Designed miniproteins, single chains, continued (4). Designs and how they scored, part 103

Each design is a single chain, and the fold is of that chain. pLDDT is the mean over its residues in the fold that is shown.

## One batch from the design tools (miniprotein)

Design m15799
Fold by ESMFold2-Fast:
Structure m15799 (fold): chain A 65 residues (1-65)
Amino acid sequence: SLVDELKKAIENEDIEKAVKLLEELTGGGSPEEKKEALLYLNRADLSPELQKALELPYMRLMFET
């Protein structure tokens, strides 16, 4: 799933891939996938670099759910 790919990208500190996957989830993910991604991101211990890169995509996802 897109959520599983997003989790792997974040675990691997693959910032570009995490941003792309989060944008794909926002535009084409199911409601369940969007909620799972939000819950994961809210609980994840993200590096400062990931937090900054994902801030705007995360905000967009929040408004879509």
Scores: mean pLDDT 81

Design m15800
Fold by ESMFold2-Fast:
Structure m15800 (fold): chain A 64 residues (1-64)
Amino acid sequence: SAETRELILRLIGLRLRLIGLELDLERLEREGASEEELEELRREIEELRREIERLEREIAELEA
């Protein structure tokens, strides 16, 4: 369905964003960013992972 297609495209977009944030985290750790800055970015990564898991469950329910 159109709804399932839109969710899949959103999932792909979120996964690409996650990769980008993980690369940013690695760069900031290498550059010696503050613990506070690193913690904030790790929190954003964990929130995005939760969004991805939620969306994956929604897609699975629609395909069941």
Scores: mean pLDDT 87

Design m15801
Fold by ESMFold2-Fast:
Structure m15801 (fold): chain A 64 residues (1-64)
Amino acid sequence: SKEELEKQIEELERQAVRAFLEGDREKALAYARQAGELMKQLGVSEEEIERRLARTEEALAASL
């Protein structure tokens, strides 16, 4: 269902943040991209998906 998919997206986003805080940048980006794939299945615009991914990448880069 849509609600189940939204919960999975939220969990993947939480995992991305956790991986980032643990210093695993590769894993953080992988989780963020997985969340983007699920958002695409929900019909979220490509612009919004890219905006979310870019936000995650910017947060990762800002910690260098």
Scores: mean pLDDT 78

Design m15802
Fold by ESMFold2-Fast:
Structure m15802 (fold): chain A 64 residues (1-64)
Amino acid sequence: SMLEEKLKLAQEGSEIMKKGLEVITDPEKIRELQKIVSEFMIKISEGDLEGARKLLEEMKKMVS
């Protein structure tokens, strides 16, 4: 269902943010990650799952 997809994306985003807080020590990079996470959550709330997935990939790149 749409709700299950939204919850899965939100959980994946949460795990990436946790990893970012553990591995990124630069405050500017953390602020940038937080901005992307905020936009990601807005896309999920709007039902724009394609937009959310694109932002999730950007978040993954920042923490790798």
Scores: mean pLDDT 85

Design m15803
Fold by ESMFold2-Fast:
Structure m15803 (fold): chain A 77 residues (1-77)
Amino acid sequence: ELEIKALEKAAKIFEENKDYRGLARVYLTLAEIYEKRGDFEKAIEYYEKALQYAEMSGDEELVKRAKEFLEKVRKKL
């Protein structure tokens, strides 16, 4: 719970600074937390946000990671 709140605060700061790479990393971490908890619907939502911001950042490695995790977690539903 505290970890999630800290990540939400970090996301807001990165958004204010237009740091899309930072946003993508925060949303990847949030998605991983929900996936480990078995909440695959929330994990998918956060992986989709991570992919969106990774694409906006131009970081092709982050885009690839987000796509791979998103595909993997969708198969669990």
Scores: mean pLDDT 84

Design m15804
Fold by ESMFold2-Fast:
Formats: C-alpha cells, structure tokens, sequence
Structure m15804 (fold): chain A 76 residues (1-76)
C-alpha cells in the first residue's frame, strides 16, 4: 500500500519531510486524523532541528493547527 511504502521511506530516511507530508495526506484522506496529527508533529520536530527545513516550519504549524481544529469540530 502507499502507507507501507511511505513508512519504509521514512524508516530509511527519517528526515525526509516530503515523505511525512505525503503520509499525512494519505491519513487525512482516510479520516485518520490522530495519525495525521502524529505525522505532522514528527515532521515539525525534524524541521525545527534542521536549518535545511526552517522554511517548512510555518507551513507545518498551520497544517497541524488546521487538522487539530477540524478533528475538534468533528468530535463536537
């Protein structure tokens, strides 16, 4: 499956932000918001520790906020 492929890519290159973004998108398409949140949180942690990805931080924070807000609205 696409998830298994992306999880393998992340395992082989744990700092691959694009693989995390793709994995989160797959989880979002399945309504698996908790898994998407976890993936975005891991991507954000990597981006904050690596100068190469500093330009991704704001994007990741906005995505994480949006997913958390959407999940909260669905639980109400």
Amino acid sequence: SEIEKLEKEIKENPENIDAYLRLAAVYLSRGEYDKAIEVFEKALEIAKKNPKYQDKIEFLERQLEAVRKYKELLEK
Scores: mean pLDDT 83

Design m15805
Fold by ESMFold2-Fast:
Structure m15805 (fold): chain A 66 residues (1-66)
Amino acid sequence: GAEAAREAAVAAARAGGAAAGATGMYQSILDSGNPEAGREGARAAARAGTAEGGAKYAQLSSDRGE
């Protein structure tokens, strides 16, 4: 429902904040001449945000189904 979607969006936003911090760290690695490490780190951070939103929605849907 709408409540589950809202809570998933909040979880994704929180993970996005964490992902932004991780991206900053990996940007420092990129600047030190490790471009593939920086790119991979940014990609992993983006995936983490998506995974958090999906996990939250699954939990809410499961609880409602009980």
Scores: mean pLDDT 54

Design m15806
Fold by ESMFold2-Fast:
Structure m15806 (fold): chain A 60 residues (1-60)
Amino acid sequence: APKLSDQELEDLAKYLGVSVATVREAVEMIRRGESQATIQRRLGLSREQINAIKEKLKLV
């Protein structure tokens, strides 16, 4: 399964301007097949931020 290291999570969090905890939760929601709209509502992430996370996971 796609997995990000702690360093990759930190780098992505800095790039997106969010906490590492937010990135970790977004990764878990993506892995569970949650919709982009649900992730946006739950975590306050934009579509572009979610797509950046999916790209790192090689899902986009």
Scores: mean pLDDT 79

Design m15807
Fold by ESMFold2-Fast:
Structure m15807 (fold): chain A 58 residues (1-58)
Amino acid sequence: GRRARAVRDYFSTNPDHLNLRRGEIVTVLREFPDGFWLVRSERTGKVGRVPRAVLEDL
């Protein structure tokens, strides 16, 4: 899948969301029209939604 990097920390109490620290690498699994992407953390293997605005494509 396409790889992306977190440009800033992202924390959410929503269980569907993935918490990220700046610099973490994710694999993009799906893009949603609401501005969220479904991603997998390469560090933890966890899957969740994050705002596309906190990611940059590699």
Scores: mean pLDDT 85

Design m15809
Fold by ESMFold2-Fast:
Structure m15809 (fold): chain A 70 residues (1-70)
Amino acid sequence: SSMEEERKKKIEELKEELGELAEKLMDNPNDEEVIKKTEEIFEELLKLSNEEEKILLNDSRNKLLAFIKK
């Protein structure tokens, strides 16, 4: 359906933005603005995701947070 296509496109756009933010966090893990923006993007992705996608997304989020706290 067109709504499913729009959902997938939005998820792809948000994942691209998340990738850019993740690169910035790899360079500076203490950037509070980038951390906040990353959390906002994860929140938006969770709203668009089905249950299976949410599990994978939360796993990715936990891995990134573990890296930042190292």
Scores: mean pLDDT 80

Design m15811
Fold by ESMFold2-Fast:
Structure m15811 (fold): chain A 56 residues (1-56)
Amino acid sequence: MSEEQREVLREVAEKLREIGDKAQEAIEEASKLGKEKGLSFEERLEVFKKKLAELS
């Protein structure tokens, strides 16, 4: 693999880790809110979607 390809893969891996961390935070936030308010599965899913949209 070329040096340039290795650098691209490294940057992609770093971005994937950042996205994974933010997605984990979104899941935890939605779960906490759902537990506190006794939200239905559909309501929890909407909270998760909203939080996940903030990752972009």
Scores: mean pLDDT 71

Design m15812
Fold by ESMFold2-Fast:
Structure m15812 (fold): chain A 75 residues (1-75)
Amino acid sequence: AEEEARRLLRELAELLVEAARALAAGDEEEAARLLARAEEVGRELEKLLEAAEKVYPEVFAEFEPALREALAAVQ
């Protein structure tokens, strides 16, 4: 679960960076496509986090700090 969450966070970060580059280049169609993909990855991540919290709340609490650090590292 933690590895999968980190993988999805990395994919989300990559898509957001690519979308930002497309916007800077004036390619709004490409940016919209990348943002739509990012929304799909975000929903998968959200479902994974909700499932972990419901089934193993203590395990979720334990890896939440690592998730926060992973998010900070992609900025």
Scores: mean pLDDT 68

Design m15813
Fold by ESMFold2-Fast:
Structure m15813 (fold): chain A 72 residues (1-72)
Amino acid sequence: DLARYHELFREFDTDGDGVITAEELKAVLRSLGYNPTDEQVDEIIKRFDTDGDGVLDFPEFVRFLRALERES
């Protein structure tokens, strides 16, 4: 559900900069019932961060959430 991903992205993009940082991604995962380590969050960012800027934009964030749902 793309609309649900948009709402989740906007909720955790507290700075309104259009990206999700490692700290914000950790908060997203905690809100979904996970308890990731900082190393796991960094690995997720590296895997889904296509442009190498160390943050996730909305398309990268959606790819991560879809992968998480398929593997859960």
Scores: mean pLDDT 76

Design m15814
Fold by ESMFold2-Fast:
Structure m15814 (fold): chain A 63 residues (1-63)
Amino acid sequence: GLSEEEKKKLEEEVKRLEEEIERLEEELAKARAAGDLERALELEIEIGVKLIELGVLKTLLSK
């Protein structure tokens, strides 16, 4: 299992990633509303990558 210090660092990283994803989702909504399909695709890819990272970190914390 993870130490309490390691858990705290992972929880802080999870919070940062969740905040970044929320911001990117707001940008994605704006790009979609503007019909900027290229920007929307770039943001969808970036969000997807960060969601995978978040899933990995949450899995580590759930042990």
Scores: mean pLDDT 85

Design m15815
Fold by ESMFold2-Fast:
Structure m15815 (fold): chain A 63 residues (1-63)
Amino acid sequence: MSPEELRKKALELEQEGIRAYAKGDYAKAAELFREAARLYEEAGDLKSAQGAYKGAETVEALT
């Protein structure tokens, strides 16, 4: 995928993670945030990747 496509997919996964978090599915939210972070890294978007990893760690601490 192009970097632009990777960032778009990462954003979609991050949005799904937020929805999972809102439903109280912390394990699913953490998984989605980690996958989003991985795609941001592949796209070279290190700031977004770092944010997504922190999101996953925060949610994981709630489980």
Scores: mean pLDDT 83

Design m15816
Fold by ESMFold2-Fast:
Structure m15816 (fold): chain A 66 residues (1-66)
Amino acid sequence: AEAEEYNARGKALIAQGRYEEAAKEFEKAIAADPNYAEAWQNLALALARLGRLEEAAEYAKKAQAL
């Protein structure tokens, strides 16, 4: 599915240290499937790596609620 493709691209960008671009791909995954817990968790990880800790905590909680 398209959400899974965006999530895979985001994970590849994380491996490259490209956290801002990874976050954008995970946001696209969530837009395609808002119940995709892995994408919310991965977005939280990317945001934490960028120092955006409040946003990371919020999105990690959303992943746990799914």
Scores: mean pLDDT 88

Design m15817
Fold by ESMFold2-Fast:
Structure m15817 (fold): chain A 62 residues (1-62)
Amino acid sequence: SDEEKRKEADKLGMEGALLYSEGRYAEAARKFEEAARIYEELGDFESAKRLRENAEKARKLA
């Protein structure tokens, strides 16, 4: 369901943020990108854009 997909995307975004805080930037970027993909499938382009920006920031530090 769309609700279950949103919960998964939220969880992936939180996991990405935790990995980022630990300096695990490459892993954080992957989690943010996966969350962004799910938000995009849900039509939530604002959340997808935010997560892709977070992934970009993480990749630059990796």
Scores: mean pLDDT 90

Design m15818
Fold by ESMFold2-Fast:
Structure m15818 (fold): chain A 61 residues (1-61)
Amino acid sequence: GTLERGEAALREALAAAEAGDFERAQRLGTLSVIHLAEAGDEERAAAAGREVRAALRKGGA
């Protein structure tokens, strides 16, 4: 479902950021937020956006 797609995209975005693939992390992070918001979990969508931004900042993006 949409929630599972959002959670999968978030995990993949964070893994991409850890690997230094910041373009992939940004794309998947955006998809994660969209899918989680569409699933009706706006708090989780906001948290996912913050996690991806923090991972990108830590990586020097």
Scores: mean pLDDT 83

Design m15819
Fold by ESMFold2-Fast:
Structure m15819 (fold): chain A 80 residues (1-80)
Amino acid sequence: SAEEERRRLAEEALRLGNELSLLADQERLAGQLEPSEEQKRLAEELRRLMEELGIKLAEDEDYSFFAGVAAVAAATLLSL
């Protein structure tokens, strides 16, 4: 069903959001000034999942902040 599909997408978004947040924190602690290609790819995948879920988030933010907002949005959707 569409509801089951939406739930799976939300679960994937939450997973990616947590992964991106962890990677961003690790890279920051390692002294990286710019996001890695992996961090950028995760952010793009997460953005696509959020768009698929019909959730519009700010696009021009720090990836760590974006990941956190996306994870909260996905968790909220999963609680519905």
Scores: mean pLDDT 76

Design m15820
Fold by ESMFold2-Fast:
Structure m15820 (fold): chain A 54 residues (1-54)
Amino acid sequence: SPEVERLRAFLARHGGRPVTLDEAARELGMTPEQVRAALDRLNAEAGTDVLRLR
């Protein structure tokens, strides 16, 4: 999906360093809910947690 692809590219640009959902949402022009959905799909594809929700 476009959101997953955009999030993947965003995280790659940041070298895997910790970023917040708000930072990702702001830079990608997505809602935090959309970032969470994209992150869930990205983590399912990668088999690992890239960003964590509290």
Scores: mean pLDDT 71

Design m15821
Fold by ESMFold2-Fast:
Structure m15821 (fold): chain A 63 residues (1-63)
Amino acid sequence: SGLELLLRQRAGGLLQKKLEGELPDAEVRVEQVSETRFRITIRRGDEVREEELSAEEVLDMVS
């Protein structure tokens, strides 16, 4: 079923929008790096923060 994949892809986009709203001066990128993992990159000036989250964690953050 493609529904689970679609929900994960949507969750990544929702997380990006949420983080962009919380950090309007930052460049936010949320990338799906596998079926079960996302990479979040936040850049503000010379500061870069990267984190990897499971798809389940991303869904929890946007639910």
Scores: mean pLDDT 78

Design m15822
Fold by ESMFold2-Fast:
Structure m15822 (fold): chain A 63 residues (1-63)
Amino acid sequence: DLEAAAEARLAATEAAGNKEIRDQVLKSGKNRQQVFNDGQQKLADEIARVRAESEAELAAARA
C-alpha cells in the first residue's frame, strides 16, 4: 500500500533525524543547544520535503 509506505517513510525519517541530532549533540563540545536547534530545523525541512514528495506520489498513483 503506497499510503502505508509513505507513512512508514515519514516515521523512519523522523526517527533517523532525531537519532542524528542526538548523536551530534553528544559529540558536540560547544553550544549543544544551538546544535540541537539547528538539527531540529533541518529535520523539520526534511520532513516537509518527504511529506510533499509522498503526497505527490499518492496523487500520481490515484490519477
Scores: mean pLDDT 79

Design m15823
Fold by ESMFold2-Fast:
Structure m15823 (fold): chain A 84 residues (1-84)
Amino acid sequence: SFPELPLPPDFVVPEEAKRKILEAEIHYGLGLIALSLDMKDLALKHFEEALRLYEEVMEKYPEMYPLVKADYEETKKLIEELKK
């Protein structure tokens, strides 16, 4: 479900980071469902929560940046499009 990137053989993802990324993925998915229902305000709220969670992961665990960058950038793009 998460994008898999080539990582060092001894790389271990912190459990707190895993939980926050999962929470961000849930909000991202709920945002997409809200968009499919034309509930733009609800979609925006969920995408903003997902973005915030990705930012928290990147701030606390900079080594996680390559793993979350794509999802972070896509979420940011969707927020920008919804604010137009």
Scores: mean pLDDT 82

Design m15824
Fold by ESMFold2-Fast:
Structure m15824 (fold): chain A 93 residues (1-93)
Amino acid sequence: SMEEAEKQAEELVKTLVTAAREANNPELVAVVEELKPELIEAFKNFKPEKPEDTLVGRQVGLALILMAATSGMPGMKREDVVPVLREAVEKFK
């Protein structure tokens, strides 16, 4: 439903903000907060007909990238996460 989609979109954005704060990177928090309205709109409006569609993959990708940054997974730089978030928002517009 529309209300469910909106709530889930807001919850996902909140999760991304929390993950960014846990990364001890206030710059990342600022970028996520700056892009928050666009992220909510993008997540709320996605409705993939097939699981293989890239929209769901990108949405999960954003969450996984921030989680990787906060958990210190090898090979992922916090600075690399910021451009990826911005690029993803551009593609959702």
Scores: mean pLDDT 58

Design m15825
Fold by ESMFold2-Fast:
Structure m15825 (fold): chain A 72 residues (1-72)
Amino acid sequence: LLAEAQRHLAKGFGSAAKGNTEEARKHFDEAARLLEQISPEAAEWVRKAGEAALAGNFDEASIYAQKAFEAA
């Protein structure tokens, strides 16, 4: 589950970097859904990471992703 969520998060960042907003959002939503089952706190950090990545703020997104991993 955690590894699967991390895989979706990575794909989300890749899609966001390419400007594929819809694909990125789908991956971020799936990562959050998987983490919600383990840690609601981790899921919340993933949602913030996704929002930052979609805004093009990848430095902030990386920090939130790290917090999500630590909370899970």
Scores: mean pLDDT 82

Design m15826
Fold by ESMFold2-Fast:
Structure m15826 (fold): chain A 60 residues (1-60)
Amino acid sequence: SREEEERRRQLEEEIKEGVLLIIEAVERTVLKKMDEKGVPEEEKKKLEEEFEKAREAAEK
């Protein structure tokens, strides 16, 4: 039914949102620790690029 399809789509979107939130939380935690340890900006940018790829994969 239309209601079952809508409910399924809603659950799928909630799961995707949850995965994206986890990726964002991990990225923030890692970048904060890197800042605290004085890691070079170029190494931080490399990690930011990897997290961006992870977010793009999760949005599919």
Scores: mean pLDDT 80

Design m15827
Fold by ESMFold2-Fast:
Structure m15827 (fold): chain A 70 residues (1-70)
Amino acid sequence: MEELIKKAEEALEKGDYVTALGYVNKLIQEGKYEEALPLVRKLVEKAKEDGNTFLQAQAERLLAEIEKKL
């Protein structure tokens, strides 16, 4: 459980956003919405900074899903 959060954070720090998105999706599938929330917010922020429209769309979709469950 903690390992998924740690791996997602490490991927975000390394700029491996596809891997980070994968770990965030696994947290959501496991019902860990509160743990996924700060990670997906960071993904949205990074996507906007980098102009990555694909990542931004995916991260915003996950953010909406998490917020609806909380």
Scores: mean pLDDT 80

Design m15828
Fold by ESMFold2-Fast:
Structure m15828 (fold): chain A 80 residues (1-80)
Amino acid sequence: NEELLLKHGRSLAEGLIAWLERVDPEAAAQARKALEASTTYEELLGNLQALARRLAQTDPLLARRVERVIAIAKELKELL
């Protein structure tokens, strides 16, 4: 169900953004733009992957956190 995948993907992204707002507000703003630009589950994953690649150049630990969220979202697709 694409609606459930997108709903759960958006919830994971909101959790990531809430965490980022406490540790790196600039990265949080970039993550929110990625979420708002995404209308499908595949777009959400692609936009988060692009964010992770950009963050890897300046903060590889933040990039790794975004990659973990992407991995969890992909596993949800296999379960749903």
Scores: mean pLDDT 82

Design m15829
Fold by ESMFold2-Fast:
Structure m15829 (fold): chain A 90 residues (1-90)
Amino acid sequence: AVERLREEFEALLERAEELSKEAAKALKEKDVEKAEKLVEELERIAEELERLAEELEELGDLEGARLAREAAERLRGLAEKLRKEIEKLK
C-alpha cells in the first residue's frame, strides 16, 4: 500500500519534470497553445499529488504525505509563473 503510493509519487514527479521541460521549450518557441496545454497537465499532476498526500497520511506515512504536499505546492507555483509568461505572449 505505502510502497505502491510512493511508486505513484515517483512516477508523478518524473512526469512533472518532463512536462516542465516541454512547457519551457514551448514558451521559447512562442507556442502559446502548446504551453497552455502543458500547464494544464502540470496543474492536474499537482491535484493528483495532493490526493496522494491524503492517502499517504491516512496510511500513517507522514513523511511521504509531507513530500507529496511540498511537490504539489512547488508545481502549482511553477504553473502560476508559466501562466504569467504565457499571458505576456498574447
Scores: mean pLDDT 86

Design m15830
Fold by ESMFold2-Fast:
Structure m15830 (fold): chain A 55 residues (1-55)
Amino acid sequence: MDVIRRVAMHDTGLSEEELDRIEAAEDEAELRELAKETGMSVRQLRSLREALRSG
């Protein structure tokens, strides 16, 4: 878990709190709000969410 989170922070520039919110997002509406806040696309956030949940 820690390695995946550290790599994600380095690659995306997101904070630990932002990664926690992405991992906790249950639907596309939550991902859309996070996309507006982070500047990432919903597709990128969906991929990141799956990586965080699976790793």
Scores: mean pLDDT 77

Design m15831
Fold by ESMFold2-Fast:
Structure m15831 (fold): chain A 75 residues (1-75)
Amino acid sequence: MEKEVEALKLEGAARDAFERGDYEKAIEFAEKALSLAPGNRGSLRILAEAYRKLGDFDRAREYEEKLREIERKIE
């Protein structure tokens, strides 16, 4: 529970960095959030979108697949 709260704060920081166009910092925060909560959908989305913005389509696809697998099981 506490790790998930910390992950949520890191997800917020990753989103803020992404919205400012700082995709590398967004990846750093989102990876940290994902290390605390591997199923954090917000962080997986940010990682997929940030890697796509940086042209790393292979990593973007990897995180998109992880996000789809989680969403398929929940929704």
Scores: mean pLDDT 82

Design m15832
Fold by ESMFold2-Fast:
Structure m15832 (fold): chain A 55 residues (1-55)
Amino acid sequence: SEAARRAQYAADAEAARKAAEELEKKYKENPEDAATYAAAQLLRIAAEINRELAE
């Protein structure tokens, strides 16, 4: 159903946001880790896209 699909996008958005927060914490401990920074940014973008699709 469409409602179930929207709920899944909302869940995916929250999962991506949480993963981004963990990587941001890791990046604060090693600010030279460009890969961790890039991964966090991509997860933030994924969270925003999924949040928009949930609406």
Scores: mean pLDDT 86

Design m15833
Fold by ESMFold2-Fast:
Structure m15833 (fold): chain A 56 residues (1-56)
Amino acid sequence: GDAAGRAAARAGAAAAGARGLDESQSGNHKTVMGAAAGGSPEAAAEAGREAADELG
């Protein structure tokens, strides 16, 4: 994929991660663990990968 496409995918992943972390931190340790185990960063990484694959 194009560098611009990869940058956009990374920006989206960063935004998703920031939102997840902020909301999880508002809760408790259990919520934070659930979010991390659930794959908020992994889901964002997959979305970024799919965007790059679609552009490439």
Scores: mean pLDDT 54

Design m15834
Fold by ESMFold2-Fast:
Structure m15834 (fold): chain A 68 residues (1-68)
Amino acid sequence: MEETKERALEVYREYVEALEAVLGKSAPEEERKKALEELKRLLEEDPEGVLAELERALETGLAAVAAR
């Protein structure tokens, strides 16, 4: 399901952006690439479960930004 995978990647991007805004820094590019590759692998096995987990992570990240 490409649509679900694409949505999960978009949610992940928003989550990373929210965390970077709170921390005032970004993760090293190489680590970001590895994390994305792992995410893509997980999406091949359980796209809906990964999407749900990312949505919860985004909610947590946005709460952290709001608390700042």
Scores: mean pLDDT 71

Design m15835
Fold by ESMFold2-Fast:
Structure m15835 (fold): chain A 57 residues (1-57)
Amino acid sequence: MEEAIREAVTEGTELLDTMSPEEAIEYTYELATKRAGEEAGEEAKRLLEEGLRLSEE
């Protein structure tokens, strides 16, 4: 996994303590997109959504 994608997913996961899942996913997408482009944003969003589906709070 590229560092930008990994960092964005990590930050998005931490934000789940303070914001809704939808807001955290949006932030993760924007962060990865700014750092490594739109493909990175889509992948980071997908990974966070999959993580949320597989794990309960």
Scores: mean pLDDT 76

Design m15836
Fold by ESMFold2-Fast:
Structure m15836 (fold): chain A 96 residues (1-96)
Amino acid sequence: SEELRKEYEEAEREAKRKLEEANEEDKKAEEEIKKLREEEKKKVEELKKEGKEEEAKRFEEEARRKRRELLVESASLSVEAIGLIVRALSLKKELE
């Protein structure tokens, strides 16, 4: 029971740290996505005014790809945090 309590306390601390990390990366992803959307709008409008429709489409596709990568990275950390929380909760149930 004492060994299990220590394992639970360690798991709880790890889960808390990962959740904090996931929250910080989520905020960073939101800020980067906002910047990418503003850059996309400006560059696409510039290219369209120059008659470069194909270049504008390529830029939109690349910007959309970058935003997806940021969302996937943020989601991955959130999933990892959830897994650690579930582990900590499982250990807590064994202590009761």
Scores: mean pLDDT 86

Design m15837
Fold by ESMFold2-Fast:
Structure m15837 (fold): chain A 71 residues (1-71)
Amino acid sequence: MTDEEKAKIAKAIAERLPGDILEAIENGEMTKEEALKLALEAIKYYKELAKDVPEAVEALEEAEKKVEELL
């Protein structure tokens, strides 16, 4: 996977993840605690995969902050 692909995937995850998590909570698919844990684990996983791509890490850190602020 190229650095450009990593950055694109990270940005897509960062853009969608906060909204997807909020929707899952609102639909009763998971609790806030479960949603927060799942989102943070996903972000941590992708940050490790993209740790050499600053743009990807920055996007994921912004998503992490948004998830924490929503919950």
Scores: mean pLDDT 76

